# Designed miniproteins, single chains, continued (5): the designs that were tried, part 94

Each design is a single chain, and the fold is of that chain. pLDDT is the mean over its residues in the fold that is shown.

## One batch from the design tools (miniprotein)

Design m19275
Fold by ESMFold2-Fast:
Structure m19275 (fold): chain A 64 residues (1-64)
Amino acid sequence: GAFQEQFKKLAEEYAEKLAKYIKEKYGEEPKVTIEVTDTSVKLNIESKSLKLELTVDLNKVKAG
């Protein structure tokens, strides 16, 4: 749906910015994974120095 597409685009934008930051500051190639389901968007960014996991619950966003 529209919310899935919008949050996926936001996750991709933030992933690009964070990946660039990690490359510039740490000289590391980050592993980026974006998982989209009917109920959530999950972003994982993992490098040698950093591990970040972020989840958006689309059901709560649609209800609010």
Scores: mean pLDDT 76

Design m19276
Fold by ESMFold2-Fast:
Structure m19276 (fold): chain A 65 residues (1-65)
Amino acid sequence: KEKVKEIIEILELQKDKLPESLLKALELIKELMKDENTTVEEIVKELEKRFNDEYVKNIIETLKE
């Protein structure tokens, strides 16, 4: 989950410059992370289900590493 936290921090720092899809993805990731039992795989699945944007796909690939 450290990689997820790192991504959240990076996106929060650039929040005013993010496309709307990344802002919505950031809010979803933060919401899912409120549950301590949420796995990285569950976050990836929710992102893949809700977003078809290339920027969000790049985040998904980073999380899969």
Scores: mean pLDDT 77

Design m19277
Fold by ESMFold2-Fast:
Structure m19277 (fold): chain A 94 residues (1-94)
Amino acid sequence: MDLETRTAGLVLGLYYEIQGKPEEAREYFRKGGFSDEEIERILDYFRSGGREESDLPPEFLALLEEMGRIFDEVAEKFNYDTEKILAYYREVLA
């Protein structure tokens, strides 16, 4: 699975989790190619505020950092317009 598709799943998954829609959040994470174990690790990491002593494997933390950079590039391209960013990522996962 390409990194853009994984980033789309991460962004939409986190968005719906924050909106209090955990079932929709998990569906988007799965569309992004994340396993149930990876989803729980991601959610624990973000709930902890991304602490330096993260229990995430170094390779997985590096992947999340790279997906964060990809998200920042897309967000800047859409001038941080949440609705346009979400529409773009929904199209990526279509």
Scores: mean pLDDT 78

Design m19278
Fold by ESMFold2-Fast:
Structure m19278 (fold): chain A 60 residues (1-60)
Amino acid sequence: PHYEAKVKNTETKEEKTVHVDAAPGTPNLMLEMEAMKILGEQLGPKATGNYEIVEFKEVK
């Protein structure tokens, strides 16, 4: 299944969406880790420290 993580920068208040493809039954913690990894690849090192996941949703 596909998941959509909405992440928000705590300093700038900017929101971004990260799409995660994971196996059925993947725990939320693992999905969060994958979303933050993908965000880090998009924004570069250290940027993820200012972001928090505000919503995590399965996309049908």
Scores: mean pLDDT 73

Design m19279
Fold by ESMFold2-Fast:
Structure m19279 (fold): chain A 117 residues (1-117)
Amino acid sequence: SLAERRAESLATLLREARRLATGDAAVQAALEAARAEAGTPGAEGALALVDAARLLLAGERGEELREEVTRALSLLAGLPEEEARRIAETALRNSRDFDEFVERVREEVLRVLRERA
């Protein structure tokens, strides 16, 4: 279904965000160049996922992480901010590492998109 494809696309983007967040100096320079040129919801949302991955990998699980995940879900999935915030909070509460977080986000996005269909 379209909902399943959208949820899986977000999971794939989160895994790519982790790869980019842990990339070498050339990757980090390319991300900063992309940030300066970002003008689409897709680009801004993808960069918010990279920022979220950096925070998660640093062991930060506070408000900044919640805000970046909420922004990314709103921009990439077209979810209202309130729904995106609830998904972010639920995924963060029910995950202990990055891989669990990706799966919780995928599951919650899929649930919400199915409920809205």
Scores: mean pLDDT 84

Design m19280
Fold by ESMFold2-Fast:
Structure m19280 (fold): chain A 113 residues (1-113)
Amino acid sequence: STEERILAVNAVLYRHYKLPPLSPELRQELEELARELAKEGKSPVEIALAIKEELLRRLKDEEIPDPELYAAATALSIVIRVLKPSVEEVREVGRALGLPEELIDEVVAALES
């Protein structure tokens, strides 16, 4: 199912980088932001970059290891969950977010499983 694939993507992102889990409330707010930007006709890349910047703003005073990687990985996860992009769009979004190609390949593999 789509939900199982999203869980697999999240497992790849958080397992590989040992990133702390996002609060359910903040996740919901970021998902709502993604939906609003999609209604405005923003591309998956534009939406992902906006979510990354918003999350970085929220994490400014938090003791998170590699906040940019955390924000980028979370933005990709939110875009996949909300927009259900193609594999090619996932690769484009991941690269625009500055994620390593190895991580992008693992995310794509999880979506195709």
Scores: mean pLDDT 79

Design m19281
Fold by ESMFold2-Fast:
Structure m19281 (fold): chain A 106 residues (1-106)
Amino acid sequence: IEEALEEVRRAARELLDTATDYYAAHPDLSLDEQIELGMIILASSVTILSVEHTEEVTEDNAQQFARLSELFRKLAAESKDPALSAALARLSEALARLSEAIREAL
């Protein structure tokens, strides 16, 4: 579980950095693109906070991380930027592994 939590933290930080760099490099983004990117940045930040405060091994926590994994997997498939898509996919994978690790510890 500790290793899976560290992987999620790392992947979320990498996504946050990638999204922030993309935002800084593209000052001509449409308002809709800016909102979508902002939501990715917010979701990454919330994921970091959630894993830092997840001390309990519960089925509910496993289900929440599995759902979050599915969300990021969908965002990765919809992303037009290869670096953003790869970072979203890595976070999705890390969250799926965390969900499985929690279930195995039950």
Scores: mean pLDDT 76

Design m19282
Fold by ESMFold2-Fast:
Structure m19282 (fold): chain A 94 residues (1-94)
Amino acid sequence: MPLRIVVASKSREAAERAAAAIRAHLEAQGVASEVTAIVAPSLEEAIAAAKRLGADAAVYVNDDGSLEVHFMPSATEEQKAAVEAAAEAVNRAL
């Protein structure tokens, strides 16, 4: 079952770049994913959008480029570990 992630930022360009990076890191882990980039003013708005879309995780790109992750109850422990590893890899590349 594909892992569904919403990646959000105040900037569409930042959201799309982060979404592409997360997708690439998940593919490297062998994890099938559906990553959607959206524009949102905050993590709270990103979480609300993720809930409406039935996503397993919401990722927000902060103004400094760092990623914040929130998991929905639908996310498995294995999915959480994979997403956290992907977000950490992106944060280390800053």
Scores: mean pLDDT 84

Design m19283
Fold by ESMFold2-Fast:
Structure m19283 (fold): chain A 87 residues (1-87)
Amino acid sequence: MEERKKASEENRKKLIKKLAEILNEPEEVIEKKMNSIEGQVEINVRVAELAGASEEELEALRKGELELLERIEEAKKKIEERLKKLE
């Protein structure tokens, strides 16, 4: 299990570095944004905008990403609670 966490953390750091370079923002700012639902949506929308997405596509992405990330956070919390109860 430590290997999975280490790979995930390394991938996260690598992603933060790439996003900081692409978005021309400090790594600390990207990391802070990745720790919030709103910040993660902002990063994804800006990346899509740089990739040439239309204003309509960006608005649809913003709405869908918010709903998806909120559901992922809820699922993550439920999994953590269930794992604690199984001990």
Scores: mean pLDDT 72

Design m19284
Fold by ESMFold2-Fast:
Structure m19284 (fold): chain A 91 residues (1-91)
Amino acid sequence: SAAEERLRRGTREAITATKELLELRKSGSLTREKEIELLERIVRGGTEALETATRELGIPVDEGWREAIAQYKARLEELKREAEEEERRRE
């Protein structure tokens, strides 16, 4: 079904972006711009998967998944604020 495909796609996107994030962090190559990109992919994919699982497919999800998405969203908002402040200082 379309819902099952959305769940698989969202899950795959979140996992792939998380792997890249962790690898770049470990190698010391993670820039703020790349972290923002990867966190946006994790949050988008993870949220789509969570909403599809719970609302369309009736699959229960543990609170750890919800908490992880919330933490990634908070980090993303923090990094976007920092980027906006830096752009304002380049006037």
Scores: mean pLDDT 83

Design m19285
Fold by ESMFold2-Fast:
Structure m19285 (fold): chain A 85 residues (1-85)
Amino acid sequence: SLEEYREVAREFGRKLSEIKEKIDKAKTPQEIDKLLNEAERVAQEAVERMKALGVEPERLETFQRDLDAAVDSLKIKAEKKKKEI
């Protein structure tokens, strides 16, 4: 369970990092919007998967908080990138 939790956290962390790199390389506002939508979908999938694993409420809350912070950072990066193109 703990090992599965860590593996899921790493998997979704890598997916969000990949989206972040794609935002850096994006050339249009439309591409950035699609990537932000993908990030929100990935975040939702991550939470659902953690719930399915039956992790303790405290761990789920911590994961959700960290995930929300990561997505918010991505939104800030996206807004900055849109202003540059």
Scores: mean pLDDT 86

Design m19286
Fold by ESMFold2-Fast:
Structure m19286 (fold): chain A 112 residues (1-112)
Amino acid sequence: SADQLLVEALANFAAKNYSKAATYALELAFLIPGISYEIRMIAQAIFYGAAELKRGADRNEVLSQIESVLSEALKTNPSRYSSLLKEAIEKASQEPNADSEFIAILQKILST
């Protein structure tokens, strides 16, 4: 489902598994017909963000872009996106390479 692909894209990004994150995000953004605007924007931000971080781009700019699109999605449907973010945080927190800074950003979005 689109929701499962979003959770996997976010969880893998938050675990610094950028290649897996990009693969799930690509499928969600470009291969699933009828996807919502908000999910498409999140998926594109993860896809391009993962590629940019692998090239040594400014991490703060990448994380700020993802925070922005996630915050807008939560305003649109708080119950749906809160549930998906919580699942992604839980999955990423179990990984040995968990990105504590990005997880803190996701937790901040949930608290606002």
Scores: mean pLDDT 87

Design m19287
Fold by ESMFold2-Fast:
Structure m19287 (fold): chain A 80 residues (1-80)
Amino acid sequence: MEALKEYNKKMKEKEDELLQKLAERYGISVDEVRKLIKEAYAGGSDEAIEVAAEFAKYFGTSTPWNKEILKKYEELKKKK
């Protein structure tokens, strides 16, 4: 149980750091990064799918949402 709590804390820190890096990389706010990730889940723009896929890679396919985003990204790559 303690190891799981430590892991969850580390994952949240990693999520926050990644969102900040993506916000800096794209020149937008962390809230805008979160919005793009949400838009990608709903079938948004190619840019939204790319940002969401970058985020999902750090957390793996442990959630159904991350699996769906990575699948959409692979479909997008097949057209290129």
Scores: mean pLDDT 69

Design m19288
Fold by ESMFold2-Fast:
Structure m19288 (fold): chain A 83 residues (1-83)
Amino acid sequence: SMSAEEIKAVAREGLQRIIEEAFPEWTLEELIAMSREELKKKIEELLEEEAKREGMPEEVVKEEKERGVDKAVEALERGKEAV
């Protein structure tokens, strides 16, 4: 079975890969240091930027923020708790 130290190592590696792919300008240390509010703001900004590239209406973007962003933030917060 995995030890607590092994679980933390896997969680850190997982977060590092997410940052490298989704947030290439961020470091793992910066992500871990960010508050839930800061994470939510950054994810919302990325969603808005992506939606503009795809030509999505603002109404659709608002619905996706309310439905998806909080879940993404909670997933990242759970990852941070594991490290």
Scores: mean pLDDT 69

Design m19289
Fold by ESMFold2-Fast:
Structure m19289 (fold): chain A 68 residues (1-68)
Amino acid sequence: SAAAELAREIARLRAELNRVALEYHKLLQEYKATDNPKEQEEIQKKMDELVERMRRLTAEIEELRARG
């Protein structure tokens, strides 16, 4: 059914969001573990990219939820 397919799509996006959130937490631990400013700058850039990806995934999940 269309409802079942929609639910599966939302579940896949939620799983992807969870994976991105776990990668973010891993980078946060790496950021805290280093005292090298250049490494911190590179990790911060990667974290910023993951925040944008999480924002996009959240918006897509909400759009799909609004459909039914």
Scores: mean pLDDT 89

Design m19290
Fold by ESMFold2-Fast:
Structure m19290 (fold): chain A 71 residues (1-71)
Amino acid sequence: ASAEEAAEAARRGALEAGASEEQAEKLYRTVLKMGGGDGAGLAIAGELARGVISAEQAQAAGKELVRAGAA
């Protein structure tokens, strides 16, 4: 998957798990910056570590990345 496809998948998963639009946008931008594949997983882990997203939101974002073929 492209970096943009990975970013949109992660954003969608986070929103589905109750993230605000601001939290989801921060995740989207970080995934775009770090790229798809391993970069997308690291972006999710980084935003979780910073407290931008919850563990549940990170898990949902990761599941959507796997479905998109980006993890």
Scores: mean pLDDT 80

Design m19291
Fold by ESMFold2-Fast:
Formats: structure tokens, sequence, C-alpha cells
Structure m19291 (fold): chain A 104 residues (1-104)
């Protein structure tokens, strides 16, 4: 359901923020992998939301946000831990925009 997807996105956003904060503090490869996995899960859930969306304008907004998140995720994967944590906060901003579109 749409509400289930919104709840899942909110949980993933919270997870990304938590792991980004941890990565900024630890700088470990293990924490970088954890954050990458959550970012990939978040991107996948937004793609699922877009595929299920029937409102054309909401769908277009989700498609744009999916591209922006994919670009940020690619940059994050190539970045040092501190920069990756900063880029993860930008991904969270885009994911919150997706949640707002779905809730509209």
Amino acid sequence: SKMSIIDNLKALVKGVRKEAKKLAETGTEEDKVRLNNLIDALASKIREARNLETDEEVKKGLELLEVEIADLAREAKKSDPKKMAELAERIVEKANQAIDLLAS
C-alpha cells in the first residue's frame, strides 16, 4: 500500500541519517558499506514507489528524484567517509521530497 511505502521510506531515511552520523565519527570501511547498503535500499524503495504511482505529476517528480539520488549515491561511493556522510544528508533531503510527493 502507499502508506506502507511511506512508512518504509521514513524508516530508511532514519537509518541513513543514523549510519551517516556513525560513519562521520568512525571513518571505517565497515560503516561505509552499511551506509551504502541503506542508500541502495532507499533508492530501490523510491523506484518501487514510482513504478506503483498512477498520478502522472507525482510519478514525474519521483523519476527526477530517483535520478538525483542515483547521482548522489554514485558520488558518495567514490568519496571519503566524511564527504560520503555529507552526501548522505543530501540524499535524505531528496528522499524527504519523495515522501512529501507521495503524501500529497
Scores: mean pLDDT 90

Design m19292
Fold by ESMFold2-Fast:
Structure m19292 (fold): chain A 87 residues (1-87)
Amino acid sequence: MYPSEEEIKKVAKEAGLPLTMLKIDVEQAHKEDGIKTPKEYLKSLLEQISKSPVSMKKSYPKSFVKSLAKGSGLEVPQEVLDQLGEP
């Protein structure tokens, strides 16, 4: 299941991204052959988080990332989760 519109809106605001851009990225990832599941999307997201400065990592809600991990069956390292925004 994809993030709710409210979750996408909050992430866009915290990351300083236009809501329309993030919503399009999420929809594009879902439809793209290269990103077939929440697991692939989460993997891509974790790689982007890893490349981000420490300050930018806080813009990603911990609850959002944990929700994707639970739904996809992919484990997210606790070290990565600790760098994210509050639940």
Scores: mean pLDDT 60

Design m19293
Fold by ESMFold2-Fast:
Structure m19293 (fold): chain A 100 residues (1-100)
Amino acid sequence: LLPPKLKLSPAEADALIARLRALPPGASAAEVLEAVAAWLAEHPDSPVADLSAEELLSQLLAYLTGGKSISREEAVKLLVDTFGLSRATATEILDRLERL
């Protein structure tokens, strides 16, 4: 994955990580994206407010990688380890992000 230019602040990234970690352990890709969309709706004054849920999740992934390009397998592992998602859910999320 090529990292996007970061618009997400460290404080916003940490808040999003906390929100996603609060999801049930069996959360689907749709539920993850709904949680991201809810955060966007709560933060209309943020520099990221004009992003889609998929674009914001891409920004969060770039924050977690320090802006480094990583492999698809590394990205799946990062989502599993950071958010407690299943590999199936992490893979579906990455498939959605690759369609941006």
Scores: mean pLDDT 78

Design m19294
Fold by ESMFold2-Fast:
Structure m19294 (fold): chain A 80 residues (1-80)
Amino acid sequence: MLSDEEVYEKLREIVRMVRAGAPEDEVLAKINELAKEAGVEFDVKILPDGTLLIHGKGEKGQKFVDLFNRAVADVAAEEA
């Protein structure tokens, strides 16, 4: 099972892909692969404006969402 640090680093890579304009299907595939490796259940929806809505299930799912939100904020700060 992946550690929180490993999940966070992989989520940062996914966020960078999104910001670089990667296709939605590739982004979703990467998120689903990472969630499977981390042993978490989640739902994701992409809005028409490109916004990702992620809802984690249970304690592990909520941790995954928290790490994703942190990765989004940190990548945005690095590219500011």
Scores: mean pLDDT 74

Design m19295
Fold by ESMFold2-Fast:
Structure m19295 (fold): chain A 97 residues (1-97)
Amino acid sequence: MRFRLLIKIVLPEISMEEAKAIAEEFVEQIRKLAEEKGLKVLDIRLVGIATSAGKAVIVISVEVEGSEDQVRELAREIEKWALEKGAEKVEVEITRL
């Protein structure tokens, strides 16, 4: 089945240049995690980066083909990894396509 993950990563206030570098690292690591779990990556893109007083938000969209169990496991791994990398909050919204 096909799924879309919308990943919102909340970070402490950082520069736009630092946020872009972190976003690029996150995109590549999410791709690697998805492929390692046997998911077919159909699309992965940086939706946007927003900065506000006291925080930065990175939004990444991932479209994958696989089982629901594989997608849920990917979501858990993304949340864990982002928190380990200094994210204050991670939200993953899963939509079946």
Scores: mean pLDDT 84

Design m19296
Fold by ESMFold2-Fast:
Structure m19296 (fold): chain A 67 residues (1-67)
Amino acid sequence: DEAIKRAKEHREIQDRLADAFENKDWEERKKLAEELGLDVSADLGEQLNALLKKLLEEGVLRFKRLG
């Protein structure tokens, strides 16, 4: 299932992003920001929200529309 595989990959990316902030790994933060199109200067919460938006845009996650 491609959706499960992509969800796992994005979870691993989220964990890598959190670890990079925790360890102050600037090179990993820049690499992830470049790969994901994120602002490297944004805080962790902002970057995690951007990742969630990308999951929705890729169709990995779906929301039921109201109306």
Scores: mean pLDDT 68

Design m19297
Fold by ESMFold2-Fast:
Structure m19297 (fold): chain A 65 residues (1-65)
Amino acid sequence: SEEKLELLIERGVEVVRGAAEALSGSSDVEVKVEIGEDGTLTVTGTAGDTTVTLESDLEQALAAV
């Protein structure tokens, strides 16, 4: 479902942004979302020298939501 994928991405972005903000002390967080050909969802947040990466198997993650 497209709605489940959107929700999953939104949750991943929120987690990564919050973690990058907390660890860096900066609200200037650049977030990148990637879906690999192997079905891996990768969300990366960067704030200055701080990088937070969340990886999940897309099939398993979508089944959980």
Scores: mean pLDDT 81

Design m19298
Fold by ESMFold2-Fast:
Structure m19298 (fold): chain A 108 residues (1-108)
Amino acid sequence: MDKVLEALREAGVPDEVIEEIRRLMKEENLSFAEAQLRVIEERGLTTAYFVYENEDGEVEVRKREAASPEEAVLLARTYLYALNKGYSKEEIDALIDRTEARLAALRA
């Protein structure tokens, strides 16, 4: 937990968002992906974060800016879905990229 929260802070996530994610993970026993999805939906955030852990236990955070809170929810949900399917980091990144491309096409 602490390594994930520190990596989020280093990635520029606002402290208020980090504390809400921390609270949900600790009090409701949610995964990061589940806690993030809830925070994005409840707060109307437009940024989705993707957390990956390497073999050494080091945490990498990637972010995507969405055009709307609804699109950020879809990106966060796609990430949660891919994690539950056991997708690799590369497969998750590719699926997120494809989801963004589809959302952009719907706006064209």
Scores: mean pLDDT 83

Design m19299
Fold by ESMFold2-Fast:
Parts: C-alpha cells; structure tokens; sequence
Structure m19299 (fold): chain A 71 residues (1-71)
C-alpha cells in the first residue's frame, strides 16, 4: 500500500477513499513514518487488531478504535 499523508488522520481518510480493506502490516509501516499524536494512536489501534488475529480492517474500524483510546 502506497499513500502520502502528513498525519494519521489524513492517512486514514485517503485509505478509506482508495481501499475497502486495509492490510494491517502495510498500514503499520506507513504509520511508523508519521511522527504525530494521531499516528501514534492509530499504531496502538492496529496493534490491538493484530492481537485479535485480524489481517485486514476498514478505515472506519481503525478510526473508531483510535477514538476509544483517547477516552
């Protein structure tokens, strides 16, 4: 997966527009290049989904989980 993004929120938006499902390993590599608070929260959400045995998720699922980590 190749996406240019300035922060985690922009990455999530672009991924949602271009892909129905996002590969968690590819997403994690992209998020590691983003030095932003939202990117760090998205990394935590991705790690949680990987612990659950998921390989792919939707951008909506990722955003929902990232929001849960803030509250």
Amino acid sequence: MELEAKNGGELLRKASELYEEIDLDELLELLKTINDKSGKLLIQAVEKFKEEGKKKITAEELEREAVRLVI
Scores: mean pLDDT 71

Design m19300
Fold by ESMFold2-Fast:
Structure m19300 (fold): chain A 76 residues (1-76)
Amino acid sequence: EEKEKLEKAEELLREVLEKSLAEDPSAEKKLMEILKEQIRILMEKLGKDLSRLEELKTIEELLEYYLELGEELLKE
């Protein structure tokens, strides 16, 4: 149930981000920086290796990993 909610939220967030980026292209870099910061916080809380962040190159990859970490936190 929680996993399904996170997957649904991921879909909705992707749609919103796509529309926002179409209106303001400069928002892409800001969103990536915000997502990386949030991912770092979650990774530290879950004891994950931060080297994973260096492998993520797109907003979509960052968003997917962010929601994956959130799901893992809920299971713990």
Scores: mean pLDDT 71

Design m19301
Fold by ESMFold2-Fast:
Structure m19301 (fold): chain A 93 residues (1-93)
Amino acid sequence: KDELKKQLEELQKKISEGLAKSPELREATARELVELEGMPEDVAREIAEAIAAGAKPSEAELEAIKEAARRVGDKETEEAAEKALELLKELSE
């Protein structure tokens, strides 16, 4: 359980770094949050910027990041988001 939590923290850091270095990924993430969660564009953009600054993404936010990373071709962030979703599911069991 502690080992899985550390792995999740490492993946969250990797996701944050991916969004921080890529304005395209942040914009794509905001678009996915609007589409999947129905939130306003300004709120979605603020969330993407907060995650880029190190805020921990929710399960829904990770799903949006995974899809956004896939669309922009960022395989590293896509894989990190997918693994983070799997670990969150395991931690919830």
Scores: mean pLDDT 82

Design m19302
Fold by ESMFold2-Fast:
Structure m19302 (fold): chain A 89 residues (1-89)
Amino acid sequence: MSIAEEVKEVLEEILELAEDNPLLKKAAENAIEYLEEHPDDYAGALLQLGSLAVHTEIFRLLGELDEETADRIIELLDEAMAKIEAELA
């Protein structure tokens, strides 16, 4: 399985967790689309994941995302970033 496919699986889990947050859901959908269009762009993939992490923390700060859901999304993003980092090493 390609690294892009493994990262996409993690993003699909985030998409499920973001079901009640339309903006975060759209950000996750955009990240999946980017990976499908640019499967070998690891730098771009990291930027997409970083953008999702920033969005997650902003929605947590605004009280629009509960702590447990935000923690789970960050855990999944850390997993995806670790997969890309391992491929780059």
Scores: mean pLDDT 82

Design m19303
Fold by ESMFold2-Fast:
Structure m19303 (fold): chain A 80 residues (1-80)
Amino acid sequence: YILTGKIGELVYEVLGKESASFSDIWFAISQYLFDNGRIDPEKKTVDVSGTPIGETLGVDSLPLDDVSPLIEAIKRHTIP
């Protein structure tokens, strides 16, 4: 998959690649959120405020039990 937009720039920064598998993209985004202390497993939320992910989705936080909006954003910003 070829990455586009702000999500593509984020994944390129983490992986150093312009194209990646879906699993690599998901890993890069998860790693970014974890490394920046954005994941709270006790509250079951992810703080995406001020990140390229939050800017792409237009939200400040996401529930951990519903990552569908993030998955759909990845799909919309990838070219097979």
Scores: mean pLDDT 68

Design m19304
Fold by ESMFold2-Fast:
Structure m19304 (fold): chain A 89 residues (1-89)
Amino acid sequence: SSAEMVERMLALYEEGGELSEEAKKLIAETEERTTALLEKKDYEGALKVLEEAKKRVEELLKEGKISEAEAELILLALEMAEKTIEKAK
């Protein structure tokens, strides 16, 4: 399923890198919200959550709460999740 694939992708990136608690929290919250929407087949809602997560990554990076490497990793995961959802439509 699209939800399972998004969850698996986000979990792999979280496990594959050394992430701060701020980064882990953002990934977990985004995964939970996106999965709930995908279970309802709300693909547009799921895409909006990923877009909001991208903006939050930029804010956390600007505030110095996450590293540039963490931001790059999370943004890559979010972009791959968006592409996965678009293909599932």
Scores: mean pLDDT 76

Design m19305
Fold by ESMFold2-Fast:
Structure m19305 (fold): chain A 82 residues (1-82)
Amino acid sequence: REREREELEKLARELLEEAERKRKEILTDPSKAIPAPSREEALEALEKEMEEARELARRLVEAGENPSEEERRRVLEEVERW
């Protein structure tokens, strides 16, 4: 159980690191945020994606503390789809 929690925490950190890397790339080169009609809309889409990544990371950590196998599997499926 402790090992499984450590693995989920590692996945959460990797997810957040990937999201921050992607955010940095988009802020440096806005063309990677396409499609968006304006820079403001591209930034809103980026903020939404970052919020989703943070929520997934938080749920991964919570799932590691929760004994529910089904909740852990569901969160992992959402991470795979992200």
Scores: mean pLDDT 69

Design m19306
Fold by ESMFold2-Fast:
Structure m19306 (fold): chain A 83 residues (1-83)
Amino acid sequence: SERLRRMAAEGERLRSLPPDESLPEEEVERLALAALVAELRRLGFSDAEIAELIRNSKSVEELLLRARAKLFGDEETAEKLLK
């Protein structure tokens, strides 16, 4: 997916930047999502799997928990943490 590829490229670029506390919360959320997408692609997730995780997640935190569950084969742990 072209959109996910762009997000991954942005996330990779952000890894070299120092933390910036002055960023508005919406921008921080966008950058966090971009960084997470880049990391998931690095870990071997397909664009389709990443898109599914984004669609099924209400927050970056939920997305990270679901991705972790898929990576370790433990969806039960993700469900427990999301309750």
Scores: mean pLDDT 68

Design m19307
Fold by ESMFold2-Fast:
Structure m19307 (fold): chain A 79 residues (1-79)
Amino acid sequence: SELEERALELVKEQVRKLTSEKEARIAEEVAEALAADPSADAREIFERLAEEAGLSEEEKEELARKIAEAAARAAEELA
């Protein structure tokens, strides 16, 4: 639980370094959903939030890459 909370905070921190404030909100909501339920469909949550925010397909692809990079950096910091 505490380790999971620390992992979530590290992901949020790395996301904030790589994204705009609006992009960070999308990424953080996806990360929070996955932290609460690891079996949640992250892709469906991400696509819904990105569509609601009015992101283009190119912006969605770029944000997905930034989220993956943030998650990788957070994982390295935890190791």
Scores: mean pLDDT 78

Design m19308
Fold by ESMFold2-Fast:
Structure m19308 (fold): chain A 70 residues (1-70)
Amino acid sequence: KRYVLSDEEAELLAEIAVDLGYISKEKGEELKEWLKKNPTVTSAQIAEKAGISPQLASRLINLAKKLLEE
């Protein structure tokens, strides 16, 4: 599934991943910058960039979107 991420969703996704210990702070910064440049992404692309599973990437995308959606 293809997702479109806002800059706020990208920042929140990276922060959640770092805060929960899934990736390092340095990897979180790299992921945030990459997502801002690539707003249309798949869970597989995020998984590859972050070094996490596609299933976890999908959960993080949906969580960030849910927290920012009204």
Scores: mean pLDDT 81

